Designed miniproteins, single chains, continued (2). Designs and how they scored, part 32

Each design is a single chain, and the fold is of that chain. pLDDT is the mean over its residues in the fold that is shown.

## One batch from the design tools (miniprotein)

Design m5150
Fold by ESMFold2-Fast:
Structure m5150 (fold): chain A 78 residues (1-78)
Amino acid sequence: LYVEGMRAYRQGKYEKAVELFEKALKEKGESNASLLTMLGEAYLKLGKYEEAIEYFEKALSLDPSNKHAQANLKKAKE
């Protein structure tokens, strides 16, 4: 699921990437900061800023030093 989600994301299939990442998140739980960051980034690509912000904030709650999540959170809020 995560690898399939990454492949969909790289192909610009952001809606499919969200679907696959959400399934991966349900299986792995919310303890995976990388998965939460990718889910936020996919929502950001879809223009769903509120959902993107939620997932980036969750990712930062697990890894506050994640510069990628910090930069994307700023982008989603602006």
Scores: mean pLDDT 77

Design m5151
Fold by ESMFold2-Fast:
Structure m5151 (fold): chain A 94 residues (1-94)
Amino acid sequence: SIEEEKKAKVAEEVERYSSDVIELLRSQGKFEAAELVEEMQKKYLHIIKTRSFEEAKKKILQLKEELQEKYPKYSQVINQLTEAALKLISEAEK
C-alpha cells in the first residue's frame, strides 16, 4: 500500500540520519552516546515499521521522555534524534 511504502521511506531516512549521528559521535570518542543512539535507532525503526504514523509519534515521544529521565546527560542527543524522526513522520503524513 501507499502507507506501507511511506513507512519504509521514513524508516530508511531515520536510519540514515541516526547512522550519521552514530558515526559522528564515534569519531568524537563519545562511545556511550553512540551506543545510546544505536539502541534508539533500533527502537524507533521498529515503532515506525509496525505502527500507524499517529501511534508511532506517540510512542516515540513516550520513549524520548523515558530515555531523557534515564540518561539526562544525553538529553540533547536524545532530543535531536527524536525531533528528526518526528519531522520525517509529519512530512510523510502530508
Scores: mean pLDDT 88

Design m5152
Fold by ESMFold2-Fast:
Structure m5152 (fold): chain A 72 residues (1-72)
Amino acid sequence: LEERGRELRERLERLKEQLVEAYQNRDVAGLQRIRDEAERLADEATKLGLEELAEEARRLARVADQAVASLE
């Protein structure tokens, strides 16, 4: 569990960096991919009982979705 939690946290941090880059580049497809990946990460975190990480991932997915709406 601890090892998988660390892997998920690292994935979340990478997605946050990718989100900033995609937004700066107006990459709508990239933002949609990040949203989908963040949602999958939230589901995986929930199954592992990592509620705080799951909530952070859901927030990231929402931010990505809002970014898509802002660029369209």
Scores: mean pLDDT 84

Design m5153
Fold by ESMFold2-Fast:
Structure m5153 (fold): chain A 59 residues (1-59)
Amino acid sequence: SAEAEAAARAAAEGDGEGAGAALVKSGMNPQGGREGGRRLAEQGDGRGAYAAAGMSLNS
């Protein structure tokens, strides 16, 4: 999905705010999405961000 791709790209680039915003758009609650995005971006974990967004979309 576009949100999963956006989350993965932002996290891989270290953009915690962008990753968090994409996770929230994918269906995560705002607090969880922002914290998850920040953590994933700190580690450069684009694949983890993609997976997290995909789980929120649940399809």
Scores: mean pLDDT 76

Design m5154
Fold by ESMFold2-Fast:
Structure m5154 (fold): chain A 68 residues (1-68)
Amino acid sequence: SELATAYFNRGLAYEALGQHELAAEAYEEALKLDPQHAGARIFLASLLKDKPDALPEAKRLRLEALLK
């Protein structure tokens, strides 16, 4: 989906700005539109692993469940 890729690119932009929670929200939106979007899955998984404290615990656990 072109729209899913646009949300993924928005997530990349937020990560470049150090805005990790907004990046996670953008990756989540990409995955709602396309659950198999490889870029969004990979970058969200990396963000949750490398910066677990960037998000509230409840949101982190929900997003980890989304990637299954």
Scores: mean pLDDT 86

Design m5155
Fold by ESMFold2-Fast:
Structure m5155 (fold): chain A 60 residues (1-60)
Amino acid sequence: GVKAESLEEALEKAKELGFPVLIKTPNGEVFFAYNEEELKKILRYIEDNYGFPVEIEKLE
């Protein structure tokens, strides 16, 4: 996966990889986003509850 240190960096990296994407938090929680709007909601939740960095991978 690709590391992102902020919400904005995570959005840009996910757009480069293409949807759907998997997001992994620093504590090992995993989220799935099927589009940019869903990803924005998930990243705000992660920022509030887990923090950065996150790892992002394209789902197969």
Scores: mean pLDDT 83

Design m5157
Fold by ESMFold2-Fast:
Structure m5157 (fold): chain A 62 residues (1-62)
Amino acid sequence: MTLAEAEEYEAKGKAAEAAGNYKEATIYYAKAVAILTEELGASDPRVVATGEKLAAAKKKAE
């Protein structure tokens, strides 16, 4: 996977979140976090920021 694929999943997550579809947003943010962690490492600010979006979407999806 590439950073460009992570950017696509982030964009899809944002679109789903804006539509109120938090369950779909969690799926896309989870994919983005996985790719960003592989490419940049878990401590990278971008990974942390996307991880926080994933956690927020999961909480709203419950």
Scores: mean pLDDT 82

Design m5158
Fold by ESMFold2-Fast:
Structure m5158 (fold): chain A 88 residues (1-88)
Amino acid sequence: MEKAKELLKEIKEEVEKALEAAKAGNAEEAKAHLEKAYEKLKEFGKLIEEEKDEKKKEEMLEMARELEKEIEPKLKEVREALAAAGLL
């Protein structure tokens, strides 16, 4: 659970950095932070899959749903900026 919370914080931080870089017109920096965010999302998903406690797994799935709602519009904005820069 604690590692899940740490990963959520790190994912949010990387997404915010990617969005800030995209807004500043720094597409390469935005891509680097987006890639870090995706890597951490992959690690979070693996953590959920490896969880043996059903209650903790349910809590992590709820955290994942709330995270997705929060970061999806930001990820979309970053992806659109990267596509416009020819980096996708």
Scores: mean pLDDT 83

Design m5159
Fold by ESMFold2-Fast:
Structure m5159 (fold): chain A 82 residues (1-82)
Amino acid sequence: MKRITAKIYAGDSLIGEAELLQLDEKTYLIEHIKLVSGEEGEADPESGILEIVEKLSEKVYLAKSLSSGQLYRIEILSEEPV
Protein backbone atom coordinates (compact mmCIF):
# COMPACT_ATOMS: atom_id res chain seq x y z
CA MET A 1 0.00 0.00 0.00
CA LYS A 2 1.02 3.66 -0.45
CA ARG A 3 0.23 6.80 1.52
CA ILE A 4 -0.17 9.93 -0.61
CA THR A 5 -0.03 13.56 0.51
CA ALA A 6 -2.12 15.66 -1.86
CA LYS A 7 -3.81 19.00 -2.39
CA ILE A 8 -7.57 18.70 -2.92
CA TYR A 9 -9.46 21.12 -5.17
CA ALA A 10 -13.18 21.52 -5.84
CA GLY A 11 -13.12 23.08 -9.30
CA ASP A 12 -10.48 25.81 -9.16
CA SER A 13 -10.71 26.27 -5.36
CA LEU A 14 -8.07 24.76 -3.08
CA ILE A 15 -9.94 23.03 -0.26
CA GLY A 16 -7.02 21.66 1.72
CA GLU A 17 -4.28 19.07 1.99
CA ALA A 18 -5.06 15.43 2.69
CA GLU A 19 -3.28 12.23 3.57
CA LEU A 20 -4.72 9.42 1.45
CA LEU A 21 -4.17 5.70 2.00
CA GLN A 22 -4.31 3.60 -1.17
CA LEU A 23 -6.71 0.67 -0.72
CA ASP A 24 -6.51 -0.46 -4.37
CA GLU A 25 -5.60 0.98 -7.81
CA LYS A 26 -8.66 3.30 -7.88
CA THR A 27 -9.73 3.59 -4.22
CA TYR A 28 -8.18 5.82 -1.55
CA LEU A 29 -9.13 6.31 2.08
CA ILE A 30 -8.96 9.88 3.39
CA GLU A 31 -7.08 9.51 6.68
CA HIS A 32 -6.62 13.22 7.37
CA ILE A 33 -7.68 16.55 5.85
CA LYS A 34 -6.34 20.00 6.73
CA LEU A 35 -8.76 22.62 5.40
CA VAL A 36 -7.13 25.87 4.21
CA SER A 37 -9.99 28.18 5.30
CA GLY A 38 -12.12 26.06 7.62
CA GLU A 39 -15.71 27.15 7.01
CA GLU A 40 -14.93 29.57 4.14
CA GLY A 41 -15.20 27.05 1.30
CA GLU A 42 -18.47 25.65 -0.08
CA ALA A 43 -17.01 22.16 -0.48
CA ASP A 44 -17.08 19.95 2.61
CA PRO A 45 -14.46 17.23 2.23
CA GLU A 46 -14.81 14.68 5.00
CA SER A 47 -13.07 11.52 6.11
CA GLY A 48 -14.19 8.83 3.70
CA ILE A 49 -13.37 7.10 0.47
CA LEU A 50 -12.35 8.62 -2.86
CA GLU A 51 -12.69 6.68 -6.12
CA ILE A 52 -10.40 7.72 -8.96
CA VAL A 53 -12.54 8.60 -11.99
CA GLU A 54 -9.72 9.73 -14.30
CA LYS A 55 -5.95 10.19 -14.16
CA LEU A 56 -5.25 13.52 -15.85
CA SER A 57 -1.47 13.06 -15.34
CA GLU A 58 0.92 11.08 -13.12
CA LYS A 59 0.38 13.68 -10.36
CA VAL A 60 -3.18 14.95 -11.04
CA TYR A 61 -6.27 12.79 -10.56
CA LEU A 62 -9.99 13.42 -10.81
CA ALA A 63 -11.78 11.60 -7.97
CA LYS A 64 -15.30 11.16 -6.65
CA SER A 65 -16.31 10.97 -2.98
CA LEU A 66 -18.26 7.74 -2.49
CA SER A 67 -20.23 9.28 0.42
CA SER A 68 -21.26 12.60 -1.21
CA GLY A 69 -20.64 12.08 -4.96
CA GLN A 70 -18.63 15.34 -4.99
CA LEU A 71 -15.88 15.54 -7.62
CA TYR A 72 -12.40 16.65 -6.55
CA ARG A 73 -9.17 17.30 -8.40
CA ILE A 74 -6.26 15.75 -6.50
CA GLU A 75 -2.72 17.07 -6.96
CA ILE A 76 -0.16 14.63 -5.58
CA LEU A 77 2.65 16.22 -3.51
CA SER A 78 4.37 13.05 -2.28
CA GLU A 79 3.99 9.27 -2.11
CA GLU A 80 5.42 6.92 0.51
CA PRO A 81 5.21 3.14 1.00
CA VAL A 82 3.36 1.88 4.09
Scores: mean pLDDT 73

Design m5160
Fold by ESMFold2-Fast:
Structure m5160 (fold): chain A 66 residues (1-66)
Amino acid sequence: NAAERYLSLGKKALEDGDYENAVEAFERAVKLDPKNKEAWRGLAEAYRKLGQTEKADEYEKKADSL
């Protein structure tokens, strides 16, 4: 399952403090499974860690709408 693979990679990147790679991995996860609430929340968290608060808020809202 490609979506689960990218979700796992994103979580690992967040844990490692690699926020840019976390964004890339979570973006791929939501592209493959746009209903995956956890992937949208991961994307929001990664953007928040990068200081991109508006993007983080947008993706958090997306996750909450699912």
Scores: mean pLDDT 87

Design m5161
Fold by ESMFold2-Fast:
Structure m5161 (fold): chain A 100 residues (1-100)
Amino acid sequence: SEKLKELLQKYANSTDPVEKLELFLEMVELILEDLKKKNASQEDIDRVQELIERVRGLLEEARKLAPHRDDPATQARIRRLVLEASLLFGEALKIYNKIK
């Protein structure tokens, strides 16, 4: 949708991995709202809620690591968190695309 496109543009323009994780969380939460409005199955709603919780966990870990990001190992860890959140967003988007 147009809102998802706007958030994806913000993601593409962001240089902060914590902001990128916040944007992924916002995008998955937007998908959940749209699924509820369209009376999606409880199974699909529960799956997207699980994905939101997992992205939230990744964001909290990244926030905890952010003060130490001058360390190359910490930078690599944060990049992996962003990649994992990207994959979780992809799963949510697949559910969304079945219904919209």
Scores: mean pLDDT 86

Design m5162
Fold by ESMFold2-Fast:
Structure m5162 (fold): chain A 74 residues (1-74)
Amino acid sequence: PIPPLSEEEARRLVEAARELAEEAKKAYEEGDYNKAALLIVSAYMLAIEASVQGADEVAKEILELADEADELLK
């Protein structure tokens, strides 16, 4: 079994996802849609990591951050 995330580790994953989402929004504003898409994919990968470690609430928060950034690409 994969060990559960500590509160500190969970916080770091959310912070990393938020940074990726903000960088994706900035890349989108700059017209770099490929970079924005890659950053959003990276945020989704963090959600998968949190989910695999049993941190479903953290995974959901990360998914919401990634989804918000992804909406800007539509």
Scores: mean pLDDT 79

Design m5163
Fold by ESMFold2-Fast:
Structure m5163 (fold): chain A 79 residues (1-79)
Amino acid sequence: VEADMEANREEFVRAAEESIEKAKKLTDEYLKTGDPELKVKATNYLVAAMILAAASGDEEVLERARKTSREMDKKIKEA
């Protein structure tokens, strides 16, 4: 069970990192195009990243997700 738990933790970390990068890319694309669909997708990936980071128990990944959330909010408000 320990090996399965460790594998799941690594998987959650990878998924959280991927979701963070997707959210960042979609936010940048939204700022270029103004497409509200991209904003919705970016928000969905950010939410997924937060959930996955929390589930992983990795505080560094969770802090990266929180920082990304703050940066995305700032960029959207400035646009």
Scores: mean pLDDT 79

Design m5164
Fold by ESMFold2-Fast:
Structure m5164 (fold): chain A 58 residues (1-58)
Amino acid sequence: MTTQEKLAKKLGEILEERFGLKLTTTDGTAIGDALREAGISGEEASEALAEAVAELDK
């Protein structure tokens, strides 16, 4: 797995925990579309992404 795929997987876990959104993809565009359809704000998405990055940045 690439670093981007690991990040996408971790982001998916956080999104499921916070918003109940289950991601079936690691593609950034498809993730962005899913967030928009679920009504998740850019601020909420940014916070989830920052948490995912922090957990992988060890």
Scores: mean pLDDT 74

Design m5165
Fold by ESMFold2-Fast:
Structure m5165 (fold): chain A 90 residues (1-90)
Amino acid sequence: MLEEIKKIIEEAVKKRKEGIKDEEYEKLIEELKKKLPELEKKVEELKSEPLSEEKIEVNGLYYAAVELLKEEGLAEEKTIEKVKKLQEEG
């Protein structure tokens, strides 16, 4: 699951940097939105854990996913605030 989410995020970020918003980009964003709850669950599971490579990677993927969804107006305000709090906590 995480590897699939990582690939979706990497491809979507690449397309966004290139200014490409085609059907493939839209499909990537829809897939990311569908997988966001699973990624958020993993973030929550790791929240109480010490900082680790897994926690850094999972949090990084969550930040990137929420930023992509926010750019398209698909991120919920609560989700955006959750990301901000996680970033402020380190």
Scores: mean pLDDT 77

Design m5166
Fold by ESMFold2-Fast:
Structure m5166 (fold): chain A 84 residues (1-84)
Amino acid sequence: MKLEEEFKKLKKEYEELFEKAKKAFKEGNYEEAIELLDKAIEILKKLIEIAKKLGKEEELLELEIELGITLIMLGVAKLILKKK
C-alpha cells in the first residue's frame, strides 16, 4: 500500500471527525465532543507518523500545530464537564 494514499484517507477522516467535534462543542454536548476529539487526536497521531516517514516537513508542522489546538479544545471540554 502507498503511504500517500493512507495519508489522504486519514486526513479526510480527521477533518470529518474534527468538524463533528466542533459542532458538538458549540452545542454544549461536551461528552460527545470529548469522544470525537479523542478519536480525531488518534488519527492526527497516525498522520504525523506518516508525514515523518514521507518527509513531509511542511505538512508535519501543520499537523503538530493542529494537534496542539485539538488537545487544548479537549482539555477545555473536560474542564467544563467536571464543573457540571
Scores: mean pLDDT 84

Design m5167
Fold by ESMFold2-Fast:
Structure m5167 (fold): chain A 95 residues (1-95)
Amino acid sequence: MEREARELLERARELVEKAIEYANKAEEAARKGDLEKAREYAEKALELAREAARLVEEAEEAGAPASEVRELVQRVTAAFIRVVGAYFDIELQEK
């Protein structure tokens, strides 16, 4: 494995994990009625998911194995779905 591609994949995995963590924190804050904190966490989660998607694209360009790229694309997609869910919960509780 090329060092550059491997480092990009590792970083993307870390960012996906953090994005899911922040999305979960956003959902929990929304459930507790802390909408300001929920929005903060959701925004962080979205930013992290977007960065992870960019790193996966860069890893693919750097010659990362197609199987590993596909796995991370699935995980990034799942993170985005989770973030959208958190924003939906915030909107539903705002009024």
Scores: mean pLDDT 82

Design m5168
Fold by ESMFold2-Fast:
Structure m5168 (fold): chain A 58 residues (1-58)
Amino acid sequence: KEELRKKLLELIGEILRLIGEKFQAELEGASEEELKKIEKEIEEKLKEMRELEKKLKE
C-alpha cells in the first residue's frame, strides 16, 4: 500500500505540472487542438488517480 501512496503523490505532481503547461500554452496562444491534447492528458491522470484511491481503500 505504501507504493500506491507514493504513486498517488507522483500523479498529483504530474497533474499540477500539466495544468501549468496548459496555462502557459493558453498564454502563448496555442491552438484549440493543443489545449485539448493537454486536457486529455490531465483527464487520463485524474482517472488513474481515482483508480489508485479506490485501491488504497481496499
Scores: mean pLDDT 80

Design m5169
Fold by ESMFold2-Fast:
Structure m5169 (fold): chain A 66 residues (1-66)
Amino acid sequence: SEEELADEITRLFLRLYLGLISEEELKEELKKLVPNCSEEEIDEAIELFKEGKGKEAVDLLLKCAK
């Protein structure tokens, strides 16, 4: 479901924030979760998260995941 996907994306971003995974590892895991999103969209979402815009980052990935 969209809620389950949002939770998993949020968990991956939190792992990056806590230093548990690298940005490259996050990117590869996001490619698996949202294969319909382009690399450019995934990169944009990561930059939004790094700017403190975590909600916007998740929403961007949910939008392209269709």
Scores: mean pLDDT 87

Design m5170
Fold by ESMFold2-Fast:
Structure m5170 (fold): chain A 63 residues (1-63)
Amino acid sequence: SAEEALAEGERLFAEGRLEEALRAYEQAIVLDPSHARAWRNAGRVLEAMGRHAQAARLFALAA
């Protein structure tokens, strides 16, 4: 489910597993595109990865 994918992403991000966390959040977004927290958390992972322009785009979509 989207909630399970979001929880997995949060766990992976806390562990510093940034690319895996991003994939889990992307899966949460695919399952529920209205899940603002998934968009915001994906943006935070992108910031941590130094991908600032992509992060800014995801934060805008999270609104």
Scores: mean pLDDT 83

Design m5171
Fold by ESMFold2-Fast:
Structure m5171 (fold): chain A 58 residues (1-58)
Amino acid sequence: SLEDAKRSLAKAEEALAAGDYAAALTGAHQARILAENSGDKELAERAREVEREARAGV
């Protein structure tokens, strides 16, 4: 679960860097859920940041 959260976050960050905001948002949502289920608060917070950036489209 934690490894899945890290992998999802990495893919979301790659998508965000590529300007694929829809993929970034989807990946970040998955990473946040997985991180919250694993109790990793820092990873969950980073995923929320990616979600906010993806929603802003910038």
Scores: mean pLDDT 82

Design m5172
Fold by ESMFold2-Fast:
Structure m5172 (fold): chain A 62 residues (1-62)
Amino acid sequence: YDEAIEAYGEALKLKPHDAEALNNLGSAYEGAGRLAEAAAVYRAALQIDPNNADARNGLARV
């Protein structure tokens, strides 16, 4: 999970409005038990794509 968090974080430095990368980062934080950070990242993904079902479901779980 930590390695995934780093990888998605680096991807977002290059493409900061990538909703898919934000959703994947949220999932990685959730898997690491970092639920507050997961919630913040899922919300960011929803600001970019409000119809992102994965981000909505992720936010509902954390």
Scores: mean pLDDT 74

Design m5173
Fold by ESMFold2-Fast:
Structure m5173 (fold): chain A 85 residues (1-85)
Amino acid sequence: PSKKRLEAEALAALGRMAAHLGMYDLAIRQYEEALAIDPENAEAWANLGEVYAKQGKLELAKEYYQKALELDPSNEVARKNLEEV
């Protein structure tokens, strides 16, 4: 694992924590930074979609879930949440 990979993983973890605390703007920024470093992180795409869904931005959430499934068709978070939008 490179320093860049560890940084991306840490940012994604911070985004997940912020989302669980209802800090959606912070969660979005942390996930966007993680995806700027690692754009192939399907889990981060799916989790960012979930944050947008929590904000009521359902069309945007759907787009992010679809991106997650393009990268990882087996991503359960994206599959489950896409069925709900």
Scores: mean pLDDT 84

Design m5174
Fold by ESMFold2-Fast:
Order: sequence, then C-alpha cells, then structure tokens
Structure m5174 (fold): chain A 87 residues (1-87)
Amino acid sequence: MEELEQKLEELLEKLGKKLLEAGFPEENVKKIKEYFLKLLKKVDEETRKEAIKRLEEILKEEDLEVQLGKLGELLSELEKKVAEKEE
C-alpha cells in the first residue's frame, strides 16, 4: 500500500505540472487532484490499481487535448464505480 500511495502521489504531481503548463489556474489543479484522490479512496483495490496504471499511460500522452480527454474519461469511470458501490 505505501509503495502504491507513493506512486500515486508522484503521478498526481506530474499531472499537476502538466495542467499548470496548459494554463489551468493553480486552484483548479488542486481541486482536480483532490477530487481524483477522493474517488480513488472510495473504489476497491483492483479498480485503484487499474486507475493508477491508466493515469501513468495518460501522462505519457504528448497531445494535451487528448491527455485531458482521457483524464476526463478516467474520472467519469471512477465516478460510476463509486456510484455502483453506494447503491
């Protein structure tokens, strides 16, 4: 768990830097990171591992518009997983 949490923090830090370079306000970047962490805490272990792997793949994307689209899709998928669990 500690290793997985450290990897997640590193990936979110890289995401934050890319969003700032894209012209997103620091406040919005912080809210996006906090929301992502909140969703990940509510999903099961397997879904969390898959989300971290997908985030790593998204961060390798060089096209910012494509990267943001994939990030939005990941967030939407995590929201659905949380909703299914709370049903």
Scores: mean pLDDT 76

Design m5175
Fold by ESMFold2-Fast:
Structure m5175 (fold): chain A 67 residues (1-67)
Amino acid sequence: MTPEEIYEKVLEKFPDLSEEVKEKARKVIEGFHNLKKKGAKITDGLVEEMLKDLPEEVAEYVRELVL
Protein backbone atom coordinates (compact mmCIF):
# COMPACT_ATOMS: atom_id res chain seq x y z
CA MET A 1 0.00 0.00 0.00
CA THR A 2 1.44 3.40 -0.99
CA PRO A 3 1.67 6.38 1.45
CA GLU A 4 -0.98 8.12 -0.69
CA GLU A 5 -3.36 5.13 -0.37
CA ILE A 6 -2.86 5.00 3.42
CA TYR A 7 -3.46 8.76 3.70
CA GLU A 8 -6.68 8.48 1.62
CA LYS A 9 -7.94 5.68 3.91
CA VAL A 10 -7.22 7.85 6.99
CA LEU A 11 -9.14 10.80 5.48
CA GLU A 12 -12.06 8.49 4.53
CA LYS A 13 -12.19 7.01 8.08
CA PHE A 14 -11.79 10.42 9.81
CA PRO A 15 -13.29 13.08 7.48
CA ASP A 16 -13.60 15.70 10.26
CA LEU A 17 -9.88 15.90 11.18
CA SER A 18 -8.36 19.36 11.61
CA GLU A 19 -5.81 20.49 9.02
CA GLU A 20 -3.06 20.28 11.70
CA VAL A 21 -3.88 16.62 12.44
CA LYS A 22 -4.09 15.81 8.69
CA GLU A 23 -0.63 17.36 8.20
CA LYS A 24 0.82 15.34 11.12
CA ALA A 25 -0.76 12.10 9.86
CA ARG A 26 0.65 12.65 6.35
CA LYS A 27 4.17 13.25 7.74
CA VAL A 28 3.98 10.15 9.98
CA ILE A 29 2.80 7.97 7.05
CA GLU A 30 5.61 9.33 4.83
CA GLY A 31 8.11 8.80 7.68
CA PHE A 32 7.21 5.11 8.06
CA HIS A 33 7.38 4.62 4.28
CA ASN A 34 10.85 6.22 4.13
CA LEU A 35 12.10 4.08 7.05
CA LYS A 36 10.88 0.87 5.34
CA LYS A 37 12.48 1.91 2.02
CA LYS A 38 15.79 2.59 3.83
CA GLY A 39 15.68 -0.85 5.50
CA ALA A 40 15.61 0.69 8.98
CA LYS A 41 14.37 -1.50 11.84
CA ILE A 42 11.05 -0.13 13.13
CA THR A 43 10.95 -0.74 16.89
CA ASP A 44 7.86 -0.44 19.14
CA GLY A 45 9.47 2.58 20.80
CA LEU A 46 9.97 4.31 17.45
CA VAL A 47 6.34 3.58 16.48
CA GLU A 48 5.06 5.16 19.73
CA GLU A 49 7.35 8.21 19.28
CA MET A 50 6.14 8.77 15.69
CA LEU A 51 2.43 8.39 16.61
CA LYS A 52 2.46 10.33 19.93
CA ASP A 53 1.15 13.64 18.48
CA LEU A 54 -1.87 12.04 16.74
CA PRO A 55 -5.26 11.44 18.39
CA GLU A 56 -5.41 7.84 19.70
CA GLU A 57 -8.08 6.71 17.16
CA VAL A 58 -6.04 8.08 14.24
CA ALA A 59 -2.76 6.68 15.67
CA GLU A 60 -4.25 3.15 15.99
CA TYR A 61 -5.65 3.24 12.44
CA VAL A 62 -2.34 4.47 10.95
CA ARG A 63 -0.47 1.77 12.93
CA GLU A 64 -2.75 -0.98 11.51
CA LEU A 65 -2.30 0.25 7.92
CA VAL A 66 1.48 0.87 8.08
CA LEU A 67 2.59 -2.17 10.11
Scores: mean pLDDT 81

Design m5176
Fold by ESMFold2-Fast:
Structure m5176 (fold): chain A 74 residues (1-74)
Amino acid sequence: MELTEEERRELRQRVAMLVAKAQAENGYIKREDLVKEAAERFGISEETAQEIVDELVRDGVLVEDENGNLRLAP
């Protein structure tokens, strides 16, 4: 999928907001659940959603534990 720089930036923010919501409800979100929800909600592929999650973890916006549970960085 072809994403512009602006679209990618917006998707990163929206994905982070999904993590914030899930964290408020359950303390964390599993990577698989986040990827599926983001793909469904934003009309993107699971592959693209996975790339965005990887970018957010790499940039320190999200933290991932040994079990694949994601939270917002402090």
Scores: mean pLDDT 83

Design m5177
Fold by ESMFold2-Fast:
Structure m5177 (fold): chain A 120 residues (1-120)
Amino acid sequence: YVEKAREALKKGNLEEALEDAKAALNEGDYEGAAEVLKEIAEKAKETDPLLAGKALNNLGIALMKLGKYEEAVEAFEEAIELAKDDKDLTAAALRNLAKALEKLGKYEEAEEYEKKAEEL
């Protein structure tokens, strides 16, 4: 999966790269998935902010699996910023942000973000 995602990135097919990176994440290759997802987000950020937001949301999930909770918070926050008008992505990233904040012991802040996701 990571190898396939890297091939898709080389060809400029960012959507295919994202799907392959998500498959790698589901198979437990958290390190490889995180690396590819960072590159997808960087490449997509200026031309396709929604795709970059999706990549960052999945990057945050990979970072959560790796125990990198502070980095996961940053990824989810940027995903929310880039999602803008996509309510589904914004809600997903807000719920994931809340989970990352809970892992950091920030329970009140986590509850606020979970509530924001429910209000969408």
Scores: mean pLDDT 88

Design m5178
Fold by ESMFold2-Fast:
Structure m5178 (fold): chain A 75 residues (1-75)
Amino acid sequence: REEALREAIEHLEEAGEALLAGDREKAIQHLREAARLAPEVEALTREAIEAVRAGDYISALQLIGEARRRAEELL
C-alpha cells in the first residue's frame, strides 16, 4: 500500500514534468497510472486529465499538485 502510494506520487511528479515539457500524451499516461496505483486520488487525476485535454494546463498542474498532496498525506 505505501509502496503503491509512493509510486503514484512519482507518476504525479512525472505528469507535471511532462506538461511543462508540452508532452500531453505522456502526462495523461502518468495520470492514469497514478489513479490505478492510488484510487484515493482518482477523482483529482480524472479532472486533471480533462483539463489537459481541454488545453487548461494551469488547472491541470494545480490538480496534479492537489493529488500529490493528498497521496503524501496518506503515507
Scores: mean pLDDT 85

Design m5179
Fold by ESMFold2-Fast:
Structure m5179 (fold): chain A 68 residues (1-68)
Amino acid sequence: MSPTEKEIVEELKKLIDELFAKGVPLEEIAKKVSERFEELAKKYKLSDEQKEKIEKEILRYILQRLDK
């Protein structure tokens, strides 16, 4: 992953951690994470390939958090 992709992934992971810590429902976490990702994708002008890589990483992270 590029440095920009890594930065976006880490920012989204932080958001996920904060929302889980606050006890936000999974459906609302998914919505907020998707909204933040779209904002970052627009800001950094991400390609479709970059978006796919980030989405895959974030989905894996959310699934790992659900196991806890």
Scores: mean pLDDT 80

Design m5180
Fold by ESMFold2-Fast:
Structure m5180 (fold): chain A 97 residues (1-97)
Amino acid sequence: SDLVAQARAYLAAGDVSRALTLAMQAINDGNSEEALPVLIEVHKARVDADPSVERLSMGVIGYSSMITGSEKQGNEKLKELAQKQLDELVARLEAVE
């Protein structure tokens, strides 16, 4: 996917915001499997820089979409990885209440 390739290039260049936008577009276009590794790195970078309910919630939405895409593709490893990231973000989000 051109979007995933661009997202990886921007992430490598340190442009986390553009990488996030392109990774999310790739998910919407059905390239969830290729986008997941970039999305994980983007969300970790954003949350580590500034932990917030907004950034945690964006991660939850992203990983939920990945789980749905993984199920449609029958990719159990991708689903398991996305579920683990979702569970970690949900636990962090619940801790701020």
Scores: mean pLDDT 74

Design m5181
Fold by ESMFold2-Fast:
Structure m5181 (fold): chain A 91 residues (1-91)
Amino acid sequence: MEEKRREALEHLDAAAQALNRYIREHPNDKELVYKAAGALLYLAMARQALERGDFETAKEFVEKARELAKDIPEVQAHLDRALEIIEEMLK
């Protein structure tokens, strides 16, 4: 379980890094920046939930971040991987 939690956290961190890079590359796209900022907030909340073992709450916040970042393929890939791992921890 701890190993899976670590892998999920690594994917959330990678998604956050990709979001920050995307914001830097598109500073004039106000709509994208607002959505990316919202996704970063949800990822921070998901990270806290994972750290306390609240996998249901973590899943909810990752899903919200995924919806806000749907236009960024690299972020989607990391969030899909994180969701897969969290779903496995919910079994």
Scores: mean pLDDT 85

Design m5182
Fold by ESMFold2-Fast:
Structure m5182 (fold): chain A 55 residues (1-55)
Amino acid sequence: MLSPLEQEILAYAETLPPELAEQVRALLEAMKADPARAADLLRQMSAIHQAYQAS
């Protein structure tokens, strides 16, 4: 069963271009593998989002 955070991130990824969606999914998988890095990995997702919005 997916957590609410996983569901939100996956739903967000579906709204992105395929290249960015793949990067976001990779960061989600990295976060699931090492929860201690979750804050850093979420910051990287935010940077991708902001760069996309600024384009």
Scores: mean pLDDT 77

Design m5183
Fold by ESMFold2-Fast:
Structure m5183 (fold): chain A 71 residues (1-71)
Amino acid sequence: TFERAEQLAREAMEALRAGDEEKARQLAQEFAELTGQDPDLVMSMLKTAVTAGVPVEAAARAIAEQALAES
């Protein structure tokens, strides 16, 4: 579960950085379903991390950890 959540967050951030909004939204939706989070909240967190220039691996792990701890 944690590994998959981290993978989905990482791939969604990479999609956002590449400008693939459709893929990012799909991955954020899957992450939200897996973690029990709001998809809009997930997208907001991912976009914030990308905008702030946080390394993808570090941000994805932190987002996955937070989402699973809160669910």
Scores: mean pLDDT 79

Design m5184
Fold by ESMFold2-Fast:
Structure m5184 (fold): chain A 119 residues (1-119)
Amino acid sequence: EITLTESGGGTVAAGSSVTLSSKMTGDLGTVFQVGWWRQRPGQPRQFVASIDLFTGETSYAPEVQGRATISVDRAASTSYLDLRDLRPEDTAVYYNEVVDLGDFGKVYWGEGVQLTVVA
């Protein structure tokens, strides 16, 4: 069983940068992909970024392209989402996601971390 513990949220000013992190615990040997999703007030959960752990290939949603970076520190078992040039529209609960290939592509979610961006 995999657990995800996000941190690095809070209230920040527009135009600033933030690093969201997630500590991953459990058997990570068959983890294929790590992703970050967000849910804005009154909207469905939407994709932000992902990284393929076998290839290192990254993918980003168009609205964060050029201002987001996803990375994984394997030694620390931690994933990071760096967000730059923050806007009030980036206010959301951010969720870390892990896809476990060893459990038929089972998806694990963290409980979420709140980011609030003020003008």
Scores: mean pLDDT 87

Design m5185
Fold by ESMFold2-Fast:
Structure m5185 (fold): chain A 75 residues (1-75)
Amino acid sequence: LSPDQQAEALYALALMYYSLAKKLYEKGDIEGAIELLKKALELLDEALALATDPALRAQIEETKKEVEEKLKELE
């Protein structure tokens, strides 16, 4: 895999964790949501370290900002 392809894969995985975190939050599992948001941030940071395409980097950075805001709300 190219670095950008690997970044895309990590980004997709991060989005899955983020989606699951939102569902847990909606069901009142705040602690579970926080753990999944932290996992999503880890994956987003890994994706951003590999991403070279400006559009992909911007998309990852935007999602990272959203996850950080959500985590700050819950903590």
Scores: mean pLDDT 87

